# Designed miniproteins, single chains, part 4

Each design is a single chain, and the fold is of that chain. pLDDT is the mean over its residues in the fold that is shown.

## One batch from the design tools (miniprotein)

Design m107
Fold by ESMFold2-Fast:
Structure m107 (fold): chain A 68 residues (1-68)
Amino acid sequence: DEAVNLVNEGLDELAARGLAVDPKEAVEIVNAAMNGDLEKAAELIRKMGKKIGAEELGKEYADKVLSL
C-alpha cells in the first residue's frame, strides 16, 4: 500500500508538470509496487523520469520507494 501510494504520487507529480507520462509504463510501475517488487518499481519510475525529461524527480521517487 505504501509503495503503491508513493509511485502514484510520483506519477501524479510528473503529470501535474505537464510531462507525457506513458499510461502503459505507469501501469507497469504500479503493478511492480502492488507485487512488492520495490526494486523493479523504483527502476521503472526512474527510467520513465529520465525518458520524459524529469530525471531528478524520477530518481527522488525511486529513492523513496527503495527506502520502504
Scores: mean pLDDT 81

Design m108
Fold by ESMFold2-Fast:
Structure m108 (fold): chain A 70 residues (1-70)
Amino acid sequence: DDEKLKKVLEAVAEAGRAIGEALRSGADPDELFRQTGETERRIQQLVQQGDYDGAIEAAEELRRWALEKA
């Protein structure tokens, strides 16, 4: 469903923005990149399973986590 894929990509973009802000604020880049990589893999698996809502939630969780690091 193209529309649900768009929402996943938007949530991923928002998480990426939060990661970028955490990096600029002096957060540990190794921790940020490890967590981002694990979440990206999970999102890819969820999308392949058709679980777009789960993929959006995973991206939102990453965003909230990154905001705590900034």
Scores: mean pLDDT 85

Design m109
Fold by ESMFold2-Fast:
Structure m109 (fold): chain A 83 residues (1-83)
Amino acid sequence: SAAKKRRGQELLSAAIGAIIATIGSVVQAELYSKRDEEKAKEARAEAERAYKLGLEYADKLAEAGWTETAESLRKSLDKVMAV
């Protein structure tokens, strides 16, 4: 239905935002890793928060029937965090 498709698109948009936030925070942590240990630690904590939020959106996508998309998002998030 149009409502189910709209909900899936909203969740996908939110999940993509969480992935972008996770990538940005991982990059920030790497940039600070040799200059400012406290800022690197803060950026890593932010990456962990964004990663967990992304997984929550992936779970909601799976519940909405977007199971393959949810699995792809989880794999992408795991790869970003495995650096």
Scores: mean pLDDT 83

Design m110
Fold by ESMFold2-Fast:
Structure m110 (fold): chain A 88 residues (1-88)
Amino acid sequence: VSPEEALEIVERALEELVRIGALSEEEARRAVEEARKAIAEGADPKEVALNVLDSALAGVEAARAAGADEEVVEEARARLEELRRELE
């Protein structure tokens, strides 16, 4: 996975968390900046993207437990699982 591909996956995963109300746009932007910095400092892009996806999936489950809309949560989970499969 290229750095550009990994960052695109990170951005899309964080957009799902913003959509379900688990993150603000500001928090998502900071998380993308942190991922970009980690990759620039020599982290494996695939590992960075996988770590963000795993955290995002946990965030979706936390949002469901907090009473987020079930349809919105299921859509977000499905999209995150699709992004995770792109990292094959």
Scores: mean pLDDT 83

Design m111
Fold by ESMFold2-Fast:
Structure m111 (fold): chain A 71 residues (1-71)
Amino acid sequence: LSPEVRELGIKAIAHLLRGIGAELDGNKEQAIKDYEAAISYLKRAEELAGRTSPVDKRMIERAEKRIEELK
């Protein structure tokens, strides 16, 4: 992985963890923002890598489902 792709992946994971924390705190707005940021970083990493890994795809799908449930 290039340094850029790796950095985007790390940022995505950090935002996923923040989203989970916000959700546990009952802060729906913050959870949605963090999950949206995670999805954005993952999609950017996919674009730069020229491929979608099954793990990244599952993470995006889970984050999207959480956002929908929190709306």
Scores: mean pLDDT 82

Design m112
Fold by ESMFold2-Fast:
Structure m112 (fold): chain A 88 residues (1-88)
Amino acid sequence: SSMLEETKQQVEKWREQHDLETQIKILEQQILNYKSLKAMLEKRLPSLDEAQKAETQKRLAELDEVIKYLNEKIKELKAELERIKALG
């Protein structure tokens, strides 16, 4: 999805700008923001017409994809941070 591709580009920019610990904090905050948005959209879903429901379900699927990607990146960054700390 376009949202996933935009997220990947933004993550690469944060990689250039920030250390591992700061990157992890940024990605964790982004996940919280997306989960909050997802919860709001899910709450509205029963009150929407058929066309709005379809659009909202597509957006929910895109949010799930982005959240999954960000969680995987956080795991990678945490593993790298642990390796660096173990080496001194």
Scores: mean pLDDT 88

Design m113
Fold by ESMFold2-Fast:
Order: sequence, then C-alpha cells, then structure tokens
Structure m113 (fold): chain A 66 residues (1-66)
Amino acid sequence: MREEAIKEIMEKAGLSEEKAEALLDAAITLIQAFGREVAIQYLMREGKLSREIAEFIVEKAEELLK
C-alpha cells in the first residue's frame, strides 16, 4: 500500500512525509520510463541519498507497480 511505503521510507531515511512521497513518485516515474538502475542513480544524485536508501525506495516503488 502506498501509505505504508511512504511511512517505511520516512522511518528508514529520516525524511518528512512530503519528501518521502515526492521521492517515491519520482522513483515510480523513472522506473516506468528508464528502468530500475536509472531510478537508483537519480535518487542518489538528485535526492542526495545513499545507494541503500535509493534501492529501498525503488523496491517500494516496484511493489506498488505490480
């Protein structure tokens, strides 16, 4: 569920709800347009996230796309 994914991202990354939701939505869009690795690299570079956190957000986005 989207709300659960946002909450888990907030808890793991120490982000606000607004920031977690924005990053999750960006990951969904990027996965659909360019694929998993591009989404991870974008979140690390533009989101200033570690690879671990970027991969976690991408995993949650992939779960929501099923």
Scores: mean pLDDT 84

Design m114
Fold by ESMFold2-Fast:
Structure m114 (fold): chain A 87 residues (1-87)
Amino acid sequence: SELAEKLEELLAALEETARQAKAEGLSDEQTLRRMIETMAELAERLELPEELKELIRRAGESKDPEQADRLIREFVHLVLELLEEAR
């Protein structure tokens, strides 16, 4: 499935972003913000479903790091559900 390939590329990019952030000694909050930026860039490039784009937008607009983290966890959960459905 094309959607499954796009979502797997997204997850791989997020793992790489987290790895690079750790290597740079970034805080959890800085890592989270970098991951949100990576998600926003890939959501546009890969033309991801609107539901995923909305979660990324809400996470990026959140000034509360705890709320942003919860939205990103919801995003990852939805990605995994869509991957299962697309397989």
Scores: mean pLDDT 81

Design m115
Fold by ESMFold2-Fast:
Structure m115 (fold): chain A 69 residues (1-69)
Amino acid sequence: MRGTTLSSRLPEVLRRLEAEAQAQGGHVVFDTTSVEDVDGDQLVTYEATVLTPEEYERLLREWEEESRA
């Protein structure tokens, strides 16, 4: 899922995405793809993916292996 929101609204967006992921028994992976300054705030473009618990565990395992060089 991709979206755009103001930085001031980001906590509300994250809360909503987490609620959706929890309803599906999963986890949200959130990434910020771009940030633009807009009239005293920042316009944030993000990508959010809902992963199953199994997918999330596999991702974390791969990340741990990559970071332990």
Scores: mean pLDDT 75

Design m116
Fold by ESMFold2-Fast:
Structure m116 (fold): chain A 99 residues (1-99)
Amino acid sequence: ARVEELERRAYEAAREGARNRRLDEGVEAAKPPIEEAAAISREAGQRALRAFARGFVAGLEEAARELGVSVEEYAIALAREAGDTPTGADEAAWAALRA
């Protein structure tokens, strides 16, 4: 249930944040539940991170569709705007886009 909620919240945060240029807020909001899961076990932390990545990528895909641009172009633009500081979530999102 919590993992599914994190995925849904990540989707909403990415779609809304992309529209409003507030992706950083969505990433920051995801840190506590991911850290909480990681405190239980490494496997739980990895599941939470993957759920976040899935939701976040899906939200970016929706935002890109709304703007009529490719997901890759949009993701590159957002990464540049965020100062090119890759996080574990960014790496997971990029891996998901390539798979």
Scores: mean pLDDT 68

Design m117
Fold by ESMFold2-Fast:
Structure m117 (fold): chain A 75 residues (1-75)
Amino acid sequence: MLTKEKIINALSSTHFSEEEREKIADYLLEKLKEQKDDPNIPKKIEDVLLEIILRPERFKNVEEVIKYADEVLNK
């Protein structure tokens, strides 16, 4: 089960600040709650986290992460 602490810890190797990691974690957890009836939502969130961890240079700020997450979650 995804927790805020697990998401923040997964992002520890990225360039994001502690406050930015919390914002990302809160956003992803909110989407998980909103779309709880979608059985694919946990996998989509994991795919978003994996992209951020593998290619952190793609995301200049939290807003770019949110845009990417919205694109993945709406597919």
Scores: mean pLDDT 80

Design m118
Fold by ESMFold2-Fast:
Structure m118 (fold): chain A 83 residues (1-83)
Amino acid sequence: MFDYKDEVSLRIEALEIYVAVTKAIAKNRKLSPEAQKILEEMEKKVDEARKALDAGDIETSQKLVDEAEKLFKKLNEIIKKEE
């Protein structure tokens, strides 16, 4: 059974994969300035969450993951609107 650290780690990994995929798609498509700002903010929060988890600060990492997931939802809505 996963503890909180394992759960947060998996969530960070999923967000890291999403950032990588979205950046790959963005190389072939122009993102709006709004979408690009959200992507950059999301990547920063994912990086900060990973650093917090590696430092053993699980609560801070979980908070940053929650914030990154909210940015993920906003980014997806903007990208769909720009299609």
Scores: mean pLDDT 80

Design m119
Fold by ESMFold2-Fast:
Structure m119 (fold): chain A 77 residues (1-77)
Amino acid sequence: SHMEELEKKIQETADEAVENLKRIRPDASEAEIEVVRYLAKAMVYEEFGLSDLAEEYRKKAEEIAKKTGVKFEIKRE
């Protein structure tokens, strides 16, 4: 189904992003991993034309980064 394809793409993109982060920084914190997962999810929603959901997940990533002290730049339009 359309929802299954979207969910699979989100998981694949998030897993790849986390793997890349861990390759560069094997000691990456759980908070950094969560931020990267939310940003990957936002990117996939944007690619599927779901801009409102993409913005929601970018904001979630930003909130986690602020609360946990993780220095991260969120790319927005």
Scores: mean pLDDT 79

Design m120
Fold by ESMFold2-Fast:
Order: C-alpha cells, then sequence, then structure tokens
Structure m120 (fold): chain A 84 residues (1-84)
C-alpha cells in the first residue's frame, strides 16, 4: 500500500517538474519574441521574423519532448502499481 502511494507521489513530482519545464520553455519563447520585436524597431524586421519563427519551432519541439517524457512516466507508474 505505501509503495503505491510512493509511486503516485513520484508521478506527482514528475508532473510538477514537467509543468515547471513548460513554464520555463514558455518564458524563453516570450523573451525571444520580445527581444526580436525590440530588434525589429531598431535594425531589421526580416531578421526579427526569422528569430520569431525559429523560437516558435524550438518551443513546439521542447514542449513535445516534455509531454513525451511525462507520458512515459505515467505509463511506468501505472505498470509499477499493477505489479505491486
Amino acid sequence: MEEVERVRKELEEAEKEAQQKRDDITSNLGKRVAEARERAKEVSPEEADREISQATADYGKSLDEVDEQLEKAREEAEKRIKEL
């Protein structure tokens, strides 16, 4: 019984870490977009558009990686609980 609770707590911790990573990834996108917009005013709108496109692509890939890792953690937790 305590082992089932341990596995659930570990999954909750993994979910918290995944949420923190998503928040960090989202913050990084926001910073890159803000910096690109600032540069567009001063130097080159085209360069800013390229940076925003790249930042958006990086953002999507990073979120997919976090979601995949969390899904694997959920599957492992479910398997461990069934085998306890």
Scores: mean pLDDT 81

Design m121
Fold by ESMFold2-Fast:
Structure m121 (fold): chain A 56 residues (1-56)
Amino acid sequence: AEEEAKKLGLTLEEYRAARAAMSGQVTPDEAARALGVPREKVEEAIKKMKEAGYKL
């Protein structure tokens, strides 16, 4: 988790929020609120993760 976040240039919280949103269990807004990350950062993290080959 921490190592994967660092490889993508993300904080652990941004990585976790993006993972939760990508899972479809929560919206990006809900993940942002839960982990104290700005919504824009969650959306950027999702984009970076998808570009790196991470699945929904």
Scores: mean pLDDT 76

Design m122
Fold by ESMFold2-Fast:
Structure m122 (fold): chain A 91 residues (1-91)
Amino acid sequence: MTPVELADRAEEAYEKSLEYAKKWDGEGYFRAFDEAVRLAQEAIERGSRDPSPEAQRARERAQRLLDRMQAIRDTARSIQEIGDQLDKELA
């Protein structure tokens, strides 16, 4: 797969994760989200080795998607940590 194909597939997997989130399907959400992360990471790696303008644009797209997904993960972890602290204070 080219970096462009990998970036396109990563965006598709991310869109699928949002569809599963709307349905409150946690299993589908995590599966699609993990696939999007994996594909975005591969697009960045292959794009870094390919000096073509198309590969560089695909790498930038994949990096922006990965940054968004990482922010979501970081927010989810922070909410979980706050919940754990609240449980200790309410016990």
Scores: mean pLDDT 81

Design m123
Fold by ESMFold2-Fast:
Structure m123 (fold): chain A 88 residues (1-88)
Amino acid sequence: MVLEEAKRRIAELAREAAELSPEYREEFLKQAEEILRAETMEELMEEVEGAIAIMYRAADKNPEVQQKLVDLAEEMGRVAREAEERLS
């Protein structure tokens, strides 16, 4: 997966989290925009860490969708790590 493909997938995961957690919707949508603006893997990883932190906070506050938010955080980390490995 090249950087642009990873950015699109990661931004989609942030948008999915926004729909599952209305109280964090604006934060996730801002993270999706910042993810799409990343020009390097280092910038992308910084935004991914921010988005994952919000996902875990949202999971703690939303027991009905907690597992889905945790799964999104794990998938986002996996996609980012695989992209970093492929680009190095």
Scores: mean pLDDT 85

Design m124
Fold by ESMFold2-Fast:
Parts: sequence; C-alpha cells; structure tokens
Structure m124 (fold): chain A 71 residues (1-71)
Amino acid sequence: SPKSQQIRQLTIDTFVRMSDLVDEYIKAEIAYRRAKTAEEKAAAQKQMDDVLAQMKKLHSEFQQQMNEIDS
C-alpha cells in the first residue's frame, strides 16, 4: 500500500542518517581518548555532545512523522 511504502522509505532514510551519526560519535569518542591536550579533549567532548543532540532530534522527528503516517 502507499502507506506501507511511506513507512518503509522513512525507516530506511532515518536509519541511514542514524548510522552516519553513530560513525561520527565513534570518531569523536576515539579522538577524545587519544587527545593529548585539554583543548583537544574539550573539542571532542563538544562533538560527542552535538552528535547525541542530533540523534535525539532525529529520533523525535522519526516518531512524529511515523505518527502522522499511521494516523
């Protein structure tokens, strides 16, 4: 059905974007562990925090769009 296609596409698009954010989080976490200066640690921590905020926003947007399709 058209509704099933919309759900499938939204799910695929959302999890592709989430996968990219997970990769960015892992890179930032590695940078944090390998950091030699306080400035480098602070920059990596900020990047991790920013990525987590993006993940939370993406999850909220996914839930909202799913509710609209399922309504």
Scores: mean pLDDT 88

Design m125
Fold by ESMFold2-Fast:
Formats: C-alpha cells, sequence, structure tokens
Structure m125 (fold): chain A 97 residues (1-97)
C-alpha cells in the first residue's frame, strides 16, 4: 500500500541519517537514493499528495546537507548531484503551483 511504502521511505531516511553520523556516507547515500526513487514513483502514480511528496523531498534534502558536511572528497560531487536532483524536483512542484 501507499502508506506502507511511505513508512518505508521514512525508515530509509532515518537509517541514512544514522549511517551519515557514523561516517558511512556511501551507504547513507544509497538509502536516500532508494527513498527518493520510491517517493517519485508514488507521486507520479498519484498515490501520495503533493504535500506528502514535498515533505519527503525536504527531509531527504536536509539529510543530504548533513552528508555533504562529512563526505570524503571522492563523494562530494555525487552528494551535490543528489542535492541538485532534489532541488529540481522541489522547483518542479512550485512551477506546477
Amino acid sequence: SAAEKLAEIYKLIDEAKKLAKEGKVEEALKLLRKALDIAEELYKEGKISVEQYKEVLERILEVLKEILKVAPKELILEVIGEIIRVIGLLLDIELEE
């Protein structure tokens, strides 16, 4: 169900935040990508509201900003790429009114 998938998204985001605090940046980034992919699919299929989707994107963005602070040099561009992706999705929502 959509509710079960939304719960999975938040679980992935919370686990990514814990991994980031442990310096496990690559693992944290992988979980955030999975959360983002599930959220995009749910929104495109009309299974979650724009408000629910925006809240998920904003939470992912906050964790990505925290990851960027601790990311090793090799992963900085990859983290920035995901930040740009999330900002782009948020801007798309605003342009749709």
Scores: mean pLDDT 87

Design m126
Fold by ESMFold2-Fast:
Structure m126 (fold): chain A 64 residues (1-64)
Amino acid sequence: ISDTSVQTLVEQATTAIEKGDLLEAEVALGLLEIIKVFAPNDEEKERIQQQVLELELQLDAAKL
């Protein structure tokens, strides 16, 4: 799984949150969770998990 794919999904989720497209943001987060499951090592999993947590906080803030 390429780092570029993770970065693309993070950017898509961030852009969706900024536009108020909460459904698209949730879809991008779901794809990041799937990519995390298939990450080749714990370092990559932790990196993806940190991105997911940051985006979840941004999404939750946008819902308020």
Scores: mean pLDDT 79

Design m127
Fold by ESMFold2-Fast:
Structure m127 (fold): chain A 86 residues (1-86)
Amino acid sequence: LKEKIEEIEKELKEKLLELGFSEEEAERLVQVAQNSPFPEAAYRAVKEEALKLGASEETAEKAGELVGEAIRRIQELSEEYNKKLL
């Protein structure tokens, strides 16, 4: 589980760098997402933070979508792990 979560976070960081964010900015966006356990909340928080960092509306929207997807995937993995223990 931990290794799969780390891979998702690593992929998310790489995709944020691809969108034009610096390593420091990408790390900040990931941290903002981690403080919002719900995909919708993570999406909104990251979009707002990206806009504050000077990203365009399109880039901010895409960053929010990527983060929302990552948080959703982490939740699915946690649910799958818990079901395996039942």
Scores: mean pLDDT 77

Design m128
Fold by ESMFold2-Fast:
Structure m128 (fold): chain A 78 residues (1-78)
Amino acid sequence: SPLDALQQQLDALLAQFARQAQTASDAQLADLAKQLSRQFLGLLNQTDLSPIQYAVVAIQFAGDVTQLVLERRRRKRA
């Protein structure tokens, strides 16, 4: 389905962001997050979904990105 294809592309973006974030400074992480935001919006604009499907995908992706950032924060505090 279009939703499944989108999810696979989003998973690939998250994996790339996670790899780049591991070696990034805080300033570099901010720039990577802005780039990720643009790439995410680009994929959503190319996928035909209902309004509720867009909302669910956006909230889930925000949660996934936040989880990666919180894991990085915990490593810096240890």
Scores: mean pLDDT 82

Design m129
Fold by ESMFold2-Fast:
Structure m129 (fold): chain A 83 residues (1-83)
Amino acid sequence: ALAEALAILREAAARGAAVADDEKEAAKIALEGAARAAEVLGEEEAAKLFLEAKKVFGKDEEKALELAEKGLELFGAAVRAAA
């Protein structure tokens, strides 16, 4: 889900063109889901980054991608540490 959302964000940023509305909605849902998962793990910074990425998606796709990737890096590190 999150990897698929990142792929959609990369395509939107690279092409500057309209991604299908259903793909945009799927990406936003995946970002919100990732933010909720990060909140459950106590990773507030990662959660905020995912929510900010969702907020700017459709206005600045490059910024949305940057924020989502930063959130994923923090979230991934937390998941590895929680073993």
Scores: mean pLDDT 71

Design m130
Fold by ESMFold2-Fast:
Structure m130 (fold): chain A 95 residues (1-95)
Amino acid sequence: DETLALLDAVRAAVEALRDRLAPESYEHLLATLEAAREDAERLRAAGASEEAIRLNAYAQIVQAVLSLSPEDQALVIEALRPVAPELAALIAAAL
């Protein structure tokens, strides 16, 4: 699953930032990624397109990052750039 693989890569990048992010930012991002994963599996079971599933996951992650401090936003964008460049660009454009 392309979206689940993307979410796993994003999760790994966020987990690597555990000691650099504010604890509340880290917990919020992990909770968002878990919810996005569950939504992706549910939407796929309901017959949604892969594009719709990916865009739903992107929307959740973008909204979560926009709620963070500017410092934490910058750290997340930098960490996502090599693993999810489209998502990193969407977050940066939404700032």
Scores: mean pLDDT 88

Design m131
Fold by ESMFold2-Fast:
Structure m131 (fold): chain A 60 residues (1-60)
Amino acid sequence: LDTLLNDLRSPSQSVKERAIRKLKIIGDKRAIPALENLLKTTEDPELDFKIRWFIENMKK
């Protein structure tokens, strides 16, 4: 989990997307605060959309 949370802070979009997909498979709600923090710093609309969708999916 900690490695995936660190990957969310990577400057590489590919690394971030991979971490998001793995976090989705795990379904660990402890990732929500880290994903919300990433939303505050990301300027990529596609990545922003994926993160928001994933957070909403985890809340169910």
Scores: mean pLDDT 72

Design m132
Fold by ESMFold2-Fast:
Structure m132 (fold): chain A 75 residues (1-75)
Amino acid sequence: KEEEIKRLEKIEKDIVEAFRLISQAIYNLSKERYKDNKEKLEEIDKEYTNIQASIDASEERVKKWLEEKKKELEK
């Protein structure tokens, strides 16, 4: 029971990491494409920061939900 929950937590973390890698790859490609355009680079930096913040918020939400469910299942 507890072991199964730990495996599910690992899968969730692996999925989040995949999203981070995809966002990082897109960020790097965008910066290379627009390297000579300062305005676009600023927009890209803000967009990347916002996406990372969204991923962080989603990860925290799922983590809290999993912690609550673990407590329910352990009673």
Scores: mean pLDDT 79

Design m133
Fold by ESMFold2-Fast:
Formats: structure tokens, sequence, C-alpha cells
Structure m133 (fold): chain A 98 residues (1-98)
């Protein structure tokens, strides 16, 4: 379980780097596509939710509540998947606008 939480922490960090790259690209455009801006915003909210769930998973694990920890891990995974999808959508929209 600790290894799983640590792996998800690394996945979130990777998504945060991709968000930073996309934010820089969007900021470089005089008229960024509204769809890309919205998708990036959604991804940021999802990453924030994933971090919160992962923090709760760590607390549950430390308290010995493995079922609660697993539930929060599953929720973090769902938010990570949503964030990745929205990041990919923002990247695709930007490619089509260039």
Amino acid sequence: MKEEIDRLEQEIAELEKRVDTLREKIASLPNPPKEAVRALGEAEMEITAARRYLDEARKAFENGDLEKAKSYIDQARTEIAKARENIEKAEEVLKKSL
C-alpha cells in the first residue's frame, strides 16, 4: 500500500509538470483556445482533488484503516485519470490551433 501511494504521488507530480508546460504554452498565445484553457483548469482542479484524496489515504493507512485507505486510493486514481484526460484534451486542442 505505501508503494502504491508513493507511485500515485509520482504520477501527480508528472501531471503537475505537464500542466506547467501547458500553462506556459497557453500564456505564449495572444488568443488561446477557450476549450484548451477550460480543459487545463479542469485538470488543475482534478489534480488538487487527487492530492487531497492521497493525503487522506496516507492518514487512513497510518491509522491502520486499510479499507478506508484503499477507498481514498481508488478516488485519487479516478481524479488522476480525469486530470490526464483533460491534459491530453488541452494538448490536442493546442496542436489543432497552431
Scores: mean pLDDT 88

Design m134
Fold by ESMFold2-Fast:
Structure m134 (fold): chain A 74 residues (1-74)
Amino acid sequence: MEEILKKHAEEAGYKSVEEFLKALERSLDAIAKDFGLTPEEKEKMREKIFEMLKNGKSPAEAIKEVIDEIKKKR
């Protein structure tokens, strides 16, 4: 898990895994606010993104897929 996150952080140009995760959380906060998600829905979104990152998807691809899924539910 940590190796995969480190690789994603490095490939995305972040100096550390902590900086990468902080940037990811800011993106999740922005999406949750934009779509009016509950804290529980935001956590489910976060879980899905981390699953996609583990499967080799880029952060941008993972975020786009989750946004598209939210739009389909509405």
Scores: mean pLDDT 77

Design m135
Fold by ESMFold2-Fast:
Structure m135 (fold): chain A 83 residues (1-83)
Amino acid sequence: SELEARIRVLRALAEAGRPMTPDELAQRVGLSRETVERILDELEKAGLVKREKISDDEYRYTPTEEGVAYARELEKLLEEQKK
């Protein structure tokens, strides 16, 4: 689902502990680069990630404080569901 894909991308960023490119995220989460870029744009508009330009045609992304908090909450919910 769309929500599951968004959660996977945000969690991967939070877990990485470093800025990531769309290509690195696509490999990590098993989605196409195009899908990851669309999700990252949506997450940036929601204030959950921030974008940094690294070259004329490439960006890296980091989670915001809100994004990290949201990812932690999702991890807690997922761990409780495994009970």
Scores: mean pLDDT 80

Design m136
Fold by ESMFold2-Fast:
Structure m136 (fold): chain A 94 residues (1-94)
Amino acid sequence: SLLEKLEEEVRKRIAEIEAKLTEPEEQRVVALRRRFLEIGERVAREGVTEEDRAEVARIQAELARLSEATARLRKRLEEELTPFAEEAEKLLKE
């Protein structure tokens, strides 16, 4: 569907933005978020372990320390993805 194609373009755009990051703290935020998603995907298939819970807690603590880098990355992604959000709203209304 058009919405599925738009979602794929959004994922591609996010990956391109993340690949071009040069600031070490922003790169670390991206790496932590990817690891969190990998744990989530495996847990959905195989169940959660105590090691998973401990790693998630460590990731959350490190992201809290990187709050300014997280805010900068979020703002950049929101600005770049605004046109896709507007297109998604049109597709959902029509």
Scores: mean pLDDT 78

Design m137
Fold by ESMFold2-Fast:
Structure m137 (fold): chain A 70 residues (1-70)
Amino acid sequence: SGAEKLIEAAKAAGLTLPREVAEAIAAGDREAIRRHLATLLHMSLSREEYAEILGEETAELIEELFEAAG
């Protein structure tokens, strides 16, 4: 599934991505991703690293949500 691919991509990069977060990303659930924003930001990645691990669409969304929160 898309969620399992995201978990494995994060693991390959030395990161732990919770299943609930991976499922939210795979589903494109903006509200669920927003609820998990703190977890995603705690990974402390560059925008390019987020795009490589989680995909370009998700990296753009994280950037957008962070700007909306600050």
Scores: mean pLDDT 81

Design m138
Fold by ESMFold2-Fast:
Order: structure tokens, then C-alpha cells, then sequence
Structure m138 (fold): chain A 77 residues (1-77)
């Protein structure tokens, strides 16, 4: 229940971060905005857990999703 909600929130933030990475790579004029938006999402994910370790893992997942989005956009050209 609570843990399931925390995981759903973290997964949703990671998906949003993926889209931000994709958009920033496709449009360089948006890159700075997308970078700031991903850091906000990573902090939101971190705050879902009282555990520093779990919070940092969630934040890392968000940043990794951002990089995946960027890589996929760049691969498409």
C-alpha cells in the first residue's frame, strides 16, 4: 500500500524525466529547462522515502531515465 504508492510515484517521476531527456535532446533551446525539471523530479523522488539510501536510489533512477531519454532521441537523430 504505502510502499506501492512510493514506487508508483518514483516510477511516474522517472517516466517524466525520460520524456524531459528526450525533449531536451531534440530541442537544444529546451535543454536547460529540462535539466532543471529533472533535478526537481529527482528531489521529489528522494523525498518519498525516510531512508536516505532508498531516497538516493529513487533519485538515481530518475536521473538514469533522463539519460535514457536523451540517448534514444540522439539515436533517432
Amino acid sequence: SREEQQERIAAGLAEVAYRFGYLGARDPSLEALMDRSVEVAAEAARLQWDSEEKGEEAARRVREAYERGREEALAEL
Scores: mean pLDDT 85

Design m139
Fold by ESMFold2-Fast:
Structure m139 (fold): chain A 84 residues (1-84)
Amino acid sequence: EREAILASLNEDEKYLLKTLPYQSKLTKAILGEEELSEEELEEIEKKILEALEYYREKYKNEALVEEGKKELRELVEELKKKLE
């Protein structure tokens, strides 16, 4: 059942779903609902960056992807400063 639904998704939808848990965790940390370790922040950044690189290659919208990477780095850096 679940596997059949996942198999019917296109590659873009699969990458989106792969990153959703990390995006959700990052959002909760920004809202102050969850505390993330530096290691968890690095893992989240890595997973979201991998998805942004996939979209860069597929859609060739470099400006949008670079803006997203900048925003992600700024958010992760802000959260890391709160751990100090």
Scores: mean pLDDT 68

Design m140
Fold by ESMFold2-Fast:
Structure m140 (fold): chain A 66 residues (1-66)
Amino acid sequence: TTYPGSVVKVIRNAVEDRLGRPVTLEELAEAAGISVETIRDYLEGKRPISAEEFERLVAAARRLLA
């Protein structure tokens, strides 16, 4: 299973809404243990998001909200 780059926007928007502040791609990348360049590739549709990478992004959201 792969996910489209739009899930990065959904996750980022959800975290921003909960925190009441903007979340940078750098902050999300650091929390996920994924490079900023890879996050940008997801957003540009250059790279699909694997199930494992999706779980890392969800875990990153949980870390940012903790």
Scores: mean pLDDT 83

Design m141
Fold by ESMFold2-Fast:
Structure m141 (fold): chain A 65 residues (1-65)
Amino acid sequence: MKTIKAKVLTDVEAKGEGELTLKKGDIVEVPVETSADTLILSAGDEVTKNGKTGKLGSNATLKIL
């Protein structure tokens, strides 16, 4: 599956098992194609960080790279 790279703009804390903790400045891969400069993901959406796939515990704002 092709993914796009994005930079996390807001801290996101894991709330439970299967969720990822993201910090501002982290680079993640998202399974979505978009021409937008900014992407807002919702709680429960999946992202991949350093080869590990998990869900978001809250909304996250990302900058598309």
Scores: mean pLDDT 77

Design m142
Fold by ESMFold2-Fast:
Structure m142 (fold): chain A 60 residues (1-60)
Amino acid sequence: SVAAEAGGQLAGREAGEAAADGDEAKKTQSMIGGGTVAAQLGAPAAEAAASARRGGEKGA
């Protein structure tokens, strides 16, 4: 779904940055594999979390 894709993409990016916050070498590895994998695996959870975080309505 569109929401799942967006949530997964956001979660993947956040996970990659968080994991690599202390080391640039780990950042590269996380972005290469972690970012994509996290987006796919985190899609269902990320979608729910992203939707809840937005509060559901405020988007205008």
Scores: mean pLDDT 55

